Designed miniproteins, single chains, continued (5). Designs and how they scored, part 75

Each design is a single chain, and the fold is of that chain. pLDDT is the mean over its residues in the fold that is shown.

## One batch from the design tools (miniprotein)

Design m18595
Fold by ESMFold2-Fast:
Structure m18595 (fold): chain A 91 residues (1-91)
Amino acid sequence: MIDKILEAAYALATLAALGELSDDEAQEYVAKIIDKLDEIVPDPEEQKKLREKIIEAGNKGEEEGLEIKANETEEEIEEKVKEYRKILEEV
């Protein structure tokens, strides 16, 4: 469950860096991730540790998205977008 939250944060940041998410769509996924975090880890101290990991996952996802955008073809980007969207849908 925690691993899925981290994967979702990474995927969200990657898609945002690729410009593949509208502002409304990105905000909706952020809300879903926060809701899932509150459901799984209601303890504030444990949440703090996990939020730090979520931020790190997001930073890595953004970096990956920028690298994909610079180095991949439009078709390769489209395939990766589908994979990352699937990860977000599992939150």
Scores: mean pLDDT 82

Design m18596
Fold by ESMFold2-Fast:
Structure m18596 (fold): chain A 107 residues (1-107)
Amino acid sequence: MELRERILEERATTTNEETLRVLDLALAALEGASFEELLAKAAEYYGITDEADIARVRERAEALVAAAEAEYAALYPDAPEEEREEVRRAIRGAALMVAAGRVAKER
């Protein structure tokens, strides 16, 4: 599975700005961005500067990552570890942008 190519194809065809930002962070994660770098980018995009709101983004992103990883493991139990690591990185980036958007909309 060429996850990076699939993300790039989706990014080229989508017109939704929120989806583009989710895909951008997934790509950044695949290119080696740390969780803290991804969190900072997601918070900056939505103008989240309050420490309590940043903590809520972190907590919600971690919950989304755990749920998505569990779902992927259930759907693809025979996936090799290198593929699982690539998927985990992409999920982490996407989850942070989704979590930041949710926190911003709740305020």
Scores: mean pLDDT 80

Design m18597
Fold by ESMFold2-Fast:
Structure m18597 (fold): chain A 70 residues (1-70)
Amino acid sequence: SLPGVAVTTVIDADTGEVVAELRQPTLIVDGRLATPAALPAELPPGRYTVRITATGEDGGVSEFSFSFTV
């Protein structure tokens, strides 16, 4: 596992607009984030894409993405 910082970006899938961004300390374990991403408590109904960019202490960058519907 690698300690690092994760930037979580929530994007409206229909418009491509960034609706939220959060920075948090994280660990990358087995190709997954060990720390849960914090998402906004209330979003309008729609489809969203989440992009997480994690930068490790060694300068390595890992990207994760998933989609969800409200």
Scores: mean pLDDT 69

Design m18598
Fold by ESMFold2-Fast:
Structure m18598 (fold): chain A 72 residues (1-72)
Amino acid sequence: DEEFIREFLLEVLGINKKPEELSDEELNKLILEDGKKNLEEMEELKKKKVSKEELREYYKPKAEKLEELIKK
């Protein structure tokens, strides 16, 4: 679900935006450059029905790198 991914990324990065306000370019920077592997891993974790809190804690270091891609 695209909506889940947008909401998750905004929550993890601490970006004060609604999921619908995340631009396609920003989303592409997160997913395509270094986020593609993270996206695939998130899909596997959704299949296993882990909580959003567990996902956020696990991906915290990766989220910092993804935020650098947005800024650059």
Scores: mean pLDDT 60

Design m18599
Fold by ESMFold2-Fast:
Structure m18599 (fold): chain A 99 residues (1-99)
Amino acid sequence: DEVLELLEKAYELLRKAIEAARKSGNDQAVEDFERALEEVRKAIEAVKNGDYEKALEHLDAAIGDFARARFYGDEETQKLADEAIELLRKARELVRKKL
């Protein structure tokens, strides 16, 4: 499933972004990325259950959390966030095609 592959890649980038934010001492970015990670997890569960409406809701929430965290991150954190956002946007378009 291409959607699940994109979400799993975004999840891994999120984990790296959290570690980068922790190394930079940016607690706000860590908190926002942890919220995004939870939303990606919920999107994965929704996709596995065939609930594409819920998957879209959780993807939109995750993208928002990443965009907010990116504002507070250093250059490395911003790069990881941008890469994850692009994967989530691709997953969102594929989910929309299933509706």
Scores: mean pLDDT 82

Design m18600
Fold by ESMFold2-Fast:
Structure m18600 (fold): chain A 65 residues (1-65)
Amino acid sequence: SSKREELLERAREEVRLMREHLEKGDFEGKTKHSQRVIEIGEEMARETGWSRREVVQELAAIFAA
């Protein structure tokens, strides 16, 4: 898999876990996974050659799903 596909899959998993913790009322767990999404976005910007705009657009699509 490409580095982009790897990071997108990690972002999708972290958003899923964030939602599960939110549904359980675990705001600490929700915040932890939310921070992981931010870290993945920063890694995307550093390592994939995507612009900041492209990173934001891809992450927005994951949150909208």
Scores: mean pLDDT 85

Design m18601
Fold by ESMFold2-Fast:
Structure m18601 (fold): chain A 93 residues (1-93)
Amino acid sequence: SAEIEKLRELAEEAAKEIVAKTGNKEIAELLLEVTELALKLKEEGLDNETIEKKVLEELKEKGKILEALSPEGKKIYILNTPYGREQLEKALA
């Protein structure tokens, strides 16, 4: 659909801007992967809550994110990068 193509183009532009401003290709690639999966599931007619759950599950299975519990027992997700892991360790200390 025209809406799906426009969202894909916006994500590609955002990814290019992230690389240009920060040099962080890994975050840009993750944004594109998340966008493509979410758009595919949206075209399949899934609701936003189901799309969010499936995206998080696939990213966790691919080792792109880590699932942890907050001090209050809520599920939290972080990027599986050295920086993301350091932030989690500091938050849980």
Scores: mean pLDDT 76

Design m18602
Fold by ESMFold2-Fast:
Order: structure tokens, then sequence, then C-alpha cells
Structure m18602 (fold): chain A 65 residues (1-65)
């Protein structure tokens, strides 16, 4: 996965959920090991938990990179 995209998405997870950046990066890297459908499902759960559509797309892009 792209490190720059992971860093950008991790900052959105920190801002939205208060997750430390290192933990947020680990979550995105873990998500990137899932299938494309699994990544989409994970991102939809983040949206349901209060993440904006724009920020969720950043997480999806990072996990798919």
Amino acid sequence: PSEELIEEAAKELEKTFGIPEDVAKAIIKQLSEFSEEGIENGVEEMKKSGMSEEDAEKVKKAALS
C-alpha cells in the first residue's frame, strides 16, 4: 500500500475516532489484506460509525493501494 495514502487516511481515523496515528496506520494495513469486497465492507462500517463519505473514500483508496 502507498505510505502517503495510509498517512492521510490514518489522520482522518485519528480525527474522527480519536485513534492514535500508529494504531490507525495498523488498522489500514490490516484492512489492505482483505479482499476488495472486505475492504468495502470495512469502510461502510466506518461510515456507519460516524466517518464522512469523503474520509471513508480516503481509507478505501489507501487500503486498495
Scores: mean pLDDT 80

Design m18603
Fold by ESMFold2-Fast:
Order: structure tokens, then sequence, then C-alpha cells
Structure m18603 (fold): chain A 109 residues (1-109)
């Protein structure tokens, strides 16, 4: 599908550290297929990494991602799966502050 093609291109850009470009492709993939949980998780991670790369204060980015994830726990059809995928991705990326937020929200589900 077009969503899967955009997702695979996004994954390749993400592996190259091209987070802003990967974010756009993951967003488009998720917009075409709202059930594409992995594309949504990678969109959130790519967005987070893009904000940090652009020099935004980490505490501001963490507050914004917390708000987004809290909203998604209420509105997403599969919030546990979204958070579990994001947790695995954040651990692989070595992002302990993001890991802590995701673990906290999973414990509240």
Amino acid sequence: SEAEELYQRGVELFRQGRYEEAEELFRRAFQLDPTFVRARALYILAWYLTQLAQGKPEEVVLAEVRGTLEYLTETHPDPRRLLEILLELAREAGLPELVAIVEELLARL
C-alpha cells in the first residue's frame, strides 16, 4: 500500500539520522492508514528527535510529548500497543527520559 511504501522510506531516512524527513513520511503513512500503529509511534519518536536536533530545551520537548501521549491514551483505539512500540523504540534509541514517561503511562493503563 502507499502507506507501507511511505513507512519503509521513512524507516530508511530514520536509520540515516534524517529525522525531520522521516517524520514527514511517517505522518503521511499514518494519515493514509490511521490503524498503522507503528507509523504513529515512529512519527512521535522522529518528531521528538527532530525537536532535540533543532536545539529545543529537553524539558520543553518532554512536556510536549507527555501531553501528546496522555491525549493518545484517551483517544487512540490501541493505546497499549502504541506505547509498547514507542517504549521499545525509545530504549533502542537510548532515550532514558522518554522511556521513563512511556513506562509511567503504560503503568496507568
Scores: mean pLDDT 89

Design m18604
Fold by ESMFold2-Fast:
Structure m18604 (fold): chain A 76 residues (1-76)
Amino acid sequence: SLEEKINELKTKIEKIDQEMDELGKRAAEVREQYEKTGDPALKAEYDAIHARMVELEKERFKLNQELQKLEDELKK
């Protein structure tokens, strides 16, 4: 149903928000350690986290667009 699809999208967005929060916290920890140590492995981890967050932002944007369309249809 339309309502089931809306709920599925909301669940997916919530999971993305949770992953982004966790990645943001890890990025802060990795950055602090990199500033102290200069370890290139930590820089690589930071860059990988940043790349993942960019992918998640794009996915979240797409899901929010789909959610808005379904919510607009439900209001008819």
Scores: mean pLDDT 88

Design m18605
Fold by ESMFold2-Fast:
Structure m18605 (fold): chain A 82 residues (1-82)
Amino acid sequence: MGHYALALSNIEGAKKARENGDYKSAGDLLEVAAKNVLLADPSALEKVADLLDEASEAYEKAGDLERAKRLRELSQQYRELA
């Protein structure tokens, strides 16, 4: 399976995790999805940033404020490069 197909699978998994209140798993899956998007298309920086923002929000809801902050900072860096 290609990296983009893996990213789509991870995004769907994150949606199901959020529906079940498992925000930590949702954040983990969205972070992996962002990495897979970047590997599939290194120019898709805004899409990567969007996924990192979603992962950050999931980690905030999970109570992992340090990881959430790190991913928001990384998202902003990718938006500035886009």
Scores: mean pLDDT 86

Design m18606
Fold by ESMFold2-Fast:
Structure m18606 (fold): chain A 84 residues (1-84)
Amino acid sequence: KLKEAEEKAEFLEKNIPEEVIEELEEVIREVGERAREEGLSPEEAYERGVEAAVEYAKEKLDEETAKALEEAARIGREELLAKA
């Protein structure tokens, strides 16, 4: 599962400039942190961050990249919650 997330991340890294990947990660973190401050669970906060990043990717990139990002982020959420 972690290897699958890494493979998707490698796909995104090859098809998205590194600077844009960093922006997407920041969107997930910032929106997620704000949602946690609003009293949402870590799971709900992460899902809100993922939704924001997917919308950002649809507007700045393309739909295929946005879908790949959403799937990679979903897998990453499960790994992040396992460590928390």
Scores: mean pLDDT 68

Design m18607
Fold by ESMFold2-Fast:
Structure m18607 (fold): chain A 99 residues (1-99)
Amino acid sequence: AEEELRALLAEMEAAGRITLEQLKEILELLKKVTDPRLALEALRTAYELAQRQPDLTLEMAKILAEMARYVLKLTTDVELDFEAVALLIRAIGDIIELE
């Protein structure tokens, strides 16, 4: 799961965009990983790519929210840096504006 997630993230970064199907795949792989740093990197990569798209849909935003919720669950018992916290706040804020 972790190796597949890393490969998918690298592919999407190289493409410079993310699809709804790729977001769903990341979420499913993310649920199988236990490394909070990898989970944070997956959320960061997906969010940055999604926000660059002019057609960010409510459906994509809902998947990003589910990813953020899962990442928070994994990181609750570990030290979060300010960059990770700022990313989560920003992602949640953007999702609220779409609702």
Scores: mean pLDDT 70

Design m18608
Fold by ESMFold2-Fast:
Structure m18608 (fold): chain A 111 residues (1-111)
Amino acid sequence: LIVDPNKEFRLEAAEKLEEAGYFVLTAGSVEEALRLLDLGTIKLLIVGHELFEQLKPYLETKYPDLPVILIVRDKSKIEHIPPNVVAVLEKPVDLDKLLEIVKEILKKYKL
């Protein structure tokens, strides 16, 4: 699941992952992300830092083991990285690097 307010980024990242054979869902808001998470089928969350802060209490309560890739504008602005965050990428996101990280995470979960 890709959660970011930037539609351009959501579409480009989704296309890159879908070309590699992954099933991708996208959300532009916390409300839509929560709806999709409640389906119980999400294996990996890719989320922008601004929306992640709003989702964090829900993730800690309902999906504490869900791996998260955090997307940030400036890595120096990140003071604390929660344990469920398995990778941090800085904008502009290298989509090839994102795909590499996704492959490694999903390989670990045998999915």
Scores: mean pLDDT 77

Design m18609
Fold by ESMFold2-Fast:
Structure m18609 (fold): chain A 89 residues (1-89)
Amino acid sequence: IDELVKQFNEAVDRAIEALKDEPDAQKLLETLRKEALEAIENRDIERLEHIRDILRDMAIAERAQGKEEAAKALEEAVEIIDKIIEKLK
């Protein structure tokens, strides 16, 4: 799971970098990262599923705005959370 957590942090860092012109989106991603890491520590699968859904919605919104790099990074973060959830079950 440590490797998946590392991959998740890397995907979130790429999304934050791609959204340098959107400080509110960057702040939200930092908050979601902290909440996701706490949920992983507490094995809170329901909270991880909720965070995954928010990240998925963000990816859709960023793709619709032509933010391709941000959308790809967010989609990668969603995929990694799904893998973490499977490992915690």
Scores: mean pLDDT 87

Design m18610
Fold by ESMFold2-Fast:
Structure m18610 (fold): chain A 65 residues (1-65)
Amino acid sequence: MLKRLEEAVRLALAGDLERAVALYPEDELLRKALAHRDDPSRQAALVTAAALRLIAMTSPYEKLG
């Protein structure tokens, strides 16, 4: 599951948002980004949010702070 989301986020960051959503349709942020085709700034913000969430989910098990 996580590996599929990782690949979808990479596709979205490369500008292939339709393929990203097709690969991982369960991701609400990527689906919302695709729905905002007429607002590139909102679309970019949603893709960035998905990428940041993925980073948080894949962070090392090391305790921070």
Scores: mean pLDDT 75

Design m18611
Fold by ESMFold2-Fast:
Structure m18611 (fold): chain A 69 residues (1-69)
Amino acid sequence: AEAAAGARGTAAMQRVLEAKKWIEENKDKPFEELLENSDAVGASALGIIYWEKGDEEKADLAFAKAQEL
């Protein structure tokens, strides 16, 4: 299973953690600015962060951008 093999990748996990860290460092910026400056991984991390905050609308927008990229 390629998906299972990918889950082993520490580099992929590290990219997600770095994206979350970047978003936390820039959380004072407007959501739209963060979303525009995010790559696919950054947009996915932004979606997770806003979903955890209960902001489902912003989370959905971020996940949509991640899938579009």
Scores: mean pLDDT 71

Design m18612
Fold by ESMFold2-Fast:
Structure m18612 (fold): chain A 66 residues (1-66)
Amino acid sequence: SDKLTQIAEQLMVKFPQALQVPKNKILTALESYADNLTSSKAWAALNSVLKDYGLPPAEYIELDLN
């Protein structure tokens, strides 16, 4: 959904320019989840990436689909 695409862009902007790899990993995980919003695998992958980089869980980001 558009929300996931916007979040990917926002997270990329929040990362320092030196951290290109983390931005790409977050974008990829968000894109995978955007392709299938019911995918537990994509949701888990997104949260794993966020945790690795000390970011809040996806449910606390502007990703609320409930």
Scores: mean pLDDT 63

Design m18613
Fold by ESMFold2-Fast:
Structure m18613 (fold): chain A 87 residues (1-87)
Amino acid sequence: SEELEKLKEELRKLQKKLYELMLKLLKEAGEKYNADFGSYISSLGKTTSEEDSLPELSEEEKKEILEEIKKIQEKIDKVVEEIKKLE
């Protein structure tokens, strides 16, 4: 069924997006974010270098990511229900 394949594709995209957001909340994602930001700061050549100056995810960023995760989880649940109806 073309509808079933379309729903499976949508589920795959949502799962990928969820995984990317979850990685941003994990320590590994924070380390990657700090590395990217450190490169950006270094390119400006004018910031004071402190060992803790590379940013971790802020509380506001974490809250936004958690809200996005909730929305994606709800979308995944709906897509899974639609797939079950077609199987």
Scores: mean pLDDT 65

Design m18614
Fold by ESMFold2-Fast:
Structure m18614 (fold): chain A 106 residues (1-106)
Amino acid sequence: MEKWKKLEEATKPLTYPRGQPPSPEVVEKARELLVKYLEKATPEQIDKIIARLERMGRRDVAELLRKAVKEGKSPEEIADEIERRFGPEALVDVAYAAIKALIDVE
């Protein structure tokens, strides 16, 4: 019950019309949230983020995240690489996957 409300509140800034690119404000919030959740994520939670991205059809981004984490890249470096290679929509999708994976894990 509390998890659902926390998930709704955490993901609300990432909501945008899929027929348009995300606004700069949504992209900035996605970056901030991704960095925040990656910093506190355990290896098991990282695996859950990767699995969710694969289920979302973002296998390319999932592979990048897996490699970057193994290489010891910072959350900020990971966010920058995702946006540079796959665009702002991919950054929003990864932030959403990270939030959902971490909130669903007690």
Scores: mean pLDDT 76

Design m18615
Fold by ESMFold2-Fast:
Structure m18615 (fold): chain A 58 residues (1-58)
Amino acid sequence: AEVRVETSVEETPEGYRATARLYVDGELVAEKSVLAPSRESAEYYARQLGLALLEEYA
């Protein structure tokens, strides 16, 4: 099985949304997101969410 994690940061009126998605064989298996007060925090949280998804899957 091919495992892929995608992370993204999006600016919204409420702040910066950090999202991590886990794909297995091209299918979305899990997604997590949090709202962060700054772009820097959102980038950090996106990485942490991605690592958490990999740990959960592994």
Scores: mean pLDDT 83

Design m18616
Fold by ESMFold2-Fast:
Structure m18616 (fold): chain A 69 residues (1-69)
Amino acid sequence: SKEDLKEQIVESFRRHLLSLPVEEVEPTADRFMRALESYLRSKGYSDEFIQEVLKGLEEVRKEVIEEQS
C-alpha cells in the first residue's frame, strides 16, 4: 500500500542518516529528498502523497539532528 511504501521510505531514510557523521546528515538528507521527489513524480504518485512523504522525511531529519546534538 501507499502507507507501507511511505513507512519503508521513512524508516530506510532514518537508518541511513543515523549511520552518518553529524556533519553529513543535512547535505545527505537534502540530496535524498530532492532525488526522491523527482523519482516519485516520475512514477506518477500524487502531489499529496509526495508532500506527505517529504514531510515525514523532514521530521526524521530534525529528530536525527536533535538526537546527535
Scores: mean pLDDT 85

Design m18617
Fold by ESMFold2-Fast:
Structure m18617 (fold): chain A 80 residues (1-80)
Amino acid sequence: EVVRVELHFPVGRPVHFVDVSEEDNKTVTLRLRLSPDEVHTVVAEFVSPEDRDVEKIYFHGFPRPGEPATTPMVIEFTLK
């Protein structure tokens, strides 16, 4: 089973990718720069309804650090 999360960004607001990290195989922490002085942290935590462990996390469409995040960035959680 795969759970897919898509991150969408407003077309008129440039958001720049800073970095992404993962911990406990279920928590993804994403940092985005909205302006030169604003860096925001987004946390996506997978909550299993049946206490199932995450086997793997895949990242698709993530730009390089410092690049604009204007296309959907996709996080896929593959369950055991």
Scores: mean pLDDT 68

Design m18618
Fold by ESMFold2-Fast:
Structure m18618 (fold): chain A 110 residues (1-110)
Amino acid sequence: SELAEQHDKKLQDLANLSQQQQDESAAAVTRAGRALGLSQATIDALVQQVKDGLDGMKAVADRLRALAAARPEAAAVLQEAADTLNASAEAIEQANKETLQSARQVQEAL
């Protein structure tokens, strides 16, 4: 089915986008963690939380934004990291929505 091939491509595109967005988010969290003087183990745990899914990305973004208010010396890098995480989450949410629509089209055609 052409619809099934389109859906398979959409799944591949989603996987590639998710990997790219996770890499960008991991880099932003790493910069923020270093600016805060966090241990590598703590930075790795935050990066893993980002990779665990959209809820993790949003939760880390919210924490970084709250920390920016408390730590003026690191505020710029923390705000940039929070904005990167929110933008990455929104991009993945949109791609997931499009992939779900594609899956429904395949199911309807069967």
Scores: mean pLDDT 83

Design m18619
Fold by ESMFold2-Fast:
Structure m18619 (fold): chain A 64 residues (1-64)
Amino acid sequence: MTAVLGATGLSEKEAEELAKKAAEKYGFDDYIAIVAPTPEEAAAKAKELAEKLGGSAGVVGTGE
């Protein structure tokens, strides 16, 4: 099962590191990170990709 992380306000590298940690913590076999300029786009893209891959989606942002 693939962990898909949508991120806003992070670099691709930071988003991938968070996705990797989430995958390791929750026992996923693989991870993918998606960076988008808005939380709505990040959430939508992560959800779409998770549904396509049969995985789970999460979203993180800088939370200002």
Scores: mean pLDDT 73

Design m18620
Fold by ESMFold2-Fast:
Structure m18620 (fold): chain A 69 residues (1-69)
Amino acid sequence: SLQQQYEQHRREIERALLAGDLRGAAEHARQAARTLEQLADQSPDPQVSQQLRQEAERLRQGADELERT
């Protein structure tokens, strides 16, 4: 499921950060953001959809910062 894909990407972000792999963490964060956007598109609740899109945007911004380091 998309939810399980999102959770897997989140674990991969954590693993990469613990290993000092900032580029890998950024890549997984972008994958997590894309999955959240797909979840938002499938949500019938506009409040839930908006929260998921905001979290996806935060993940994309975090990924950009990690790549600039």
Scores: mean pLDDT 85

Design m18621
Fold by ESMFold2-Fast:
Structure m18621 (fold): chain A 57 residues (1-57)
Amino acid sequence: MPIDEEEVNESFELMSIAVTKIAAKNNGISPKEEAQKLLSSQKLSPIVEKALKKVIE
């Protein structure tokens, strides 16, 4: 049976956004720039990519 995928995806998106903001602060850059770097240079899961795109928006 399918998991409640919307809630699972939402939790993963929130965690990914929070981690990206923390990493941005550690690197002295904006969360948007950190998200763009991660999308360009790292192999990420589709759920994490969606979360990073939300940060860019």
Scores: mean pLDDT 71

Design m18622
Fold by ESMFold2-Fast:
Structure m18622 (fold): chain A 65 residues (1-65)
Amino acid sequence: SALEEAARRLAEILGISEEEARRALEATLQGDDRPLVRLILERQASPEQVAEISRIVRETREALA
């Protein structure tokens, strides 16, 4: 599914589990971006990684529309 593919990509970028990535993505898609923002800060994601994560979120919303 689009959500599972997005979770894999996010997990690889942040160095976290696919399950943790999936939970953060699901929250973001439901209007709560706090879990994803927390992970970005805790993992000290670079501006390049943040841009890629933003693209993943956008593409996932489009795919599920």
Scores: mean pLDDT 88

Design m18623
Fold by ESMFold2-Fast:
Structure m18623 (fold): chain A 98 residues (1-98)
Amino acid sequence: SLIEELREEIRESVEKILEALKKGDKLAVAKELTALAIRLTGLIEQARINKEEVDVEKLLEELERLKREVEERIEDKEVAEGLVTVLESVKKTVLENS
């Protein structure tokens, strides 16, 4: 499902960001944030093209949980805010296509 695919992508991205932060690789962090935004937008567009039935309320609840998970796991506030911004953009895209 779209919700499961979004969850998996976001969690994998968090792991990559945490590893990049441990190495002090700020460029890798920025690249991952950008790549995640593109991947999540692509998943939403693919679900729309395939006319997938999406429980928008459940998707929004999951995105809110994932935002909290991001803020709890990523101690670097600027990086956490960057990822939260990506998730907020995903919410807007979902709402515009509903």
Scores: mean pLDDT 84

Design m18624
Fold by ESMFold2-Fast:
Structure m18624 (fold): chain A 64 residues (1-64)
Amino acid sequence: SELAARVAALVERYGREAVLAALDHLASGTIDGMGAVEGELLQLAGEAGYRRVAPFVEEARGLL
């Protein structure tokens, strides 16, 4: 899927642990301390048509 390819590209750029930590941050609902990885994941969620962060985080975690 296009989502899987784009998540894989983020893992190549930032590393798997950084992407997982960013997904955990988004799942927490906390906006404080948002970094580049969180920002790119939120952009990807919006572009992929996700209206809520939680189902995006669940699907993205399944790709890691």
Scores: mean pLDDT 83

Design m18625
Fold by ESMFold2-Fast:
Structure m18625 (fold): chain A 69 residues (1-69)
Amino acid sequence: SETLEKVAKYVMEKTGISEEAARLAAELVIKNNGVVTPELAKKLAEETGLSLTQATLALHVAAEELKKL
């Protein structure tokens, strides 16, 4: 979707993580209505190899962009 593409691009530009990781971060945040949880951070970290800190940051960046759309 257009929303997914915009959020994923913003996450990549702000964090420097891979397109695959940024896209998953965007998808998880969109499905959870912009709410970031420890469970989402753990899921993102496990699926992408990001640290829990990096995953948490990526999800918050995704939530920030989603609020502007």
Scores: mean pLDDT 87

Design m18626
Fold by ESMFold2-Fast:
Structure m18626 (fold): chain A 67 residues (1-67)
Amino acid sequence: SATLRAIAESERAVFERLEEALRLYEEGRKEEAQRIMREIGKEYNVDITTPEEARRRLASYRAALAQ
């Protein structure tokens, strides 16, 4: 359905932006990484404020894709 596709696309967009934020965090660009995480939280109604939460979300997404 269109709704399921929209949800999957939103989850993928969150996943890709979280990967980008974590990469920036690892590069020492922590302020930029936290800004991206905050923007994701605002746009997608998810509570992601720490790198640990971002990693957990990514792991869950990967597990769901692997089934």
Scores: mean pLDDT 73

Design m18627
Fold by ESMFold2-Fast:
Structure m18627 (fold): chain A 50 residues (1-50)
Amino acid sequence: SSDKYKKTLDEMHEISKRSADRAKSGNDQDKAQSQIETMSALNELFRVGS
């Protein structure tokens, strides 16, 4: 449980960085992909955290 939470949190940080980089590109497909990744990571974090 703690390991899953830690991994998800670390992935969340990485996705946040990638999302910021992709947002800077101005490409709508990159932005859409980043949003999907961020939402997926948040859902996973809430599932393992709760």
Scores: mean pLDDT 71

Design m18628
Fold by ESMFold2-Fast:
Structure m18628 (fold): chain A 55 residues (1-55)
Amino acid sequence: PSKGTPFSKEELEELVKKYGRAPDLSEVIDELGGGGNIHYASNTQKGLKEVYKEL
């Protein structure tokens, strides 16, 4: 389900694997194209932290 992030669960898992950890907010902003909405970046980081905990 959507948590106010443009990324799917699969994309979040890919980002966690890419970084080997939950990415920082600045790294998430870069993944959103460097000009991403801070609200989406914050929600995406929360989703990434939850995905990382399950690994």
Scores: mean pLDDT 72

Design m18629
Fold by ESMFold2-Fast:
Structure m18629 (fold): chain A 73 residues (1-73)
Amino acid sequence: SEEEEALEERLRERLEKLMKMLIDYFKKKHPEATISFEILDTETVKVTVTLDGKTVTITAKLEEVPEKLEEVL
């Protein structure tokens, strides 16, 4: 329904804003790394990190992203 579609869009927008803030924090802390992200669904994100010529991809829920990023950075 249109109401369910609107709720899903709002959840995705909230997740995108939170991810932008989180990635900006890690970019400032680790300026040598290239970090990008993609929203896969309302709970799941894909984060791509390039550091020292190596690329690592993380697929996780928002709450798991900080721990996984600290492991690869």
Scores: mean pLDDT 81

Design m18630
Fold by ESMFold2-Fast:
Structure m18630 (fold): chain A 57 residues (1-57)
Amino acid sequence: MSAELVEKARALFDQHGEVPPEELAQHLGIPVEKAQELLEALQNANTTDEEIAAIIA
């Protein structure tokens, strides 16, 4: 996945706070299961952009 998707995921989390996995999945075009993993990663301040990209991919 591109860096733009990682930035979009972080922006959605920052702007809207905690969003439901289903909503995040729809915004990013990914499965709900991956959106749930992504939300857990975004809640961890030490998670890198590379780790987020790996979850989305």
Scores: mean pLDDT 74

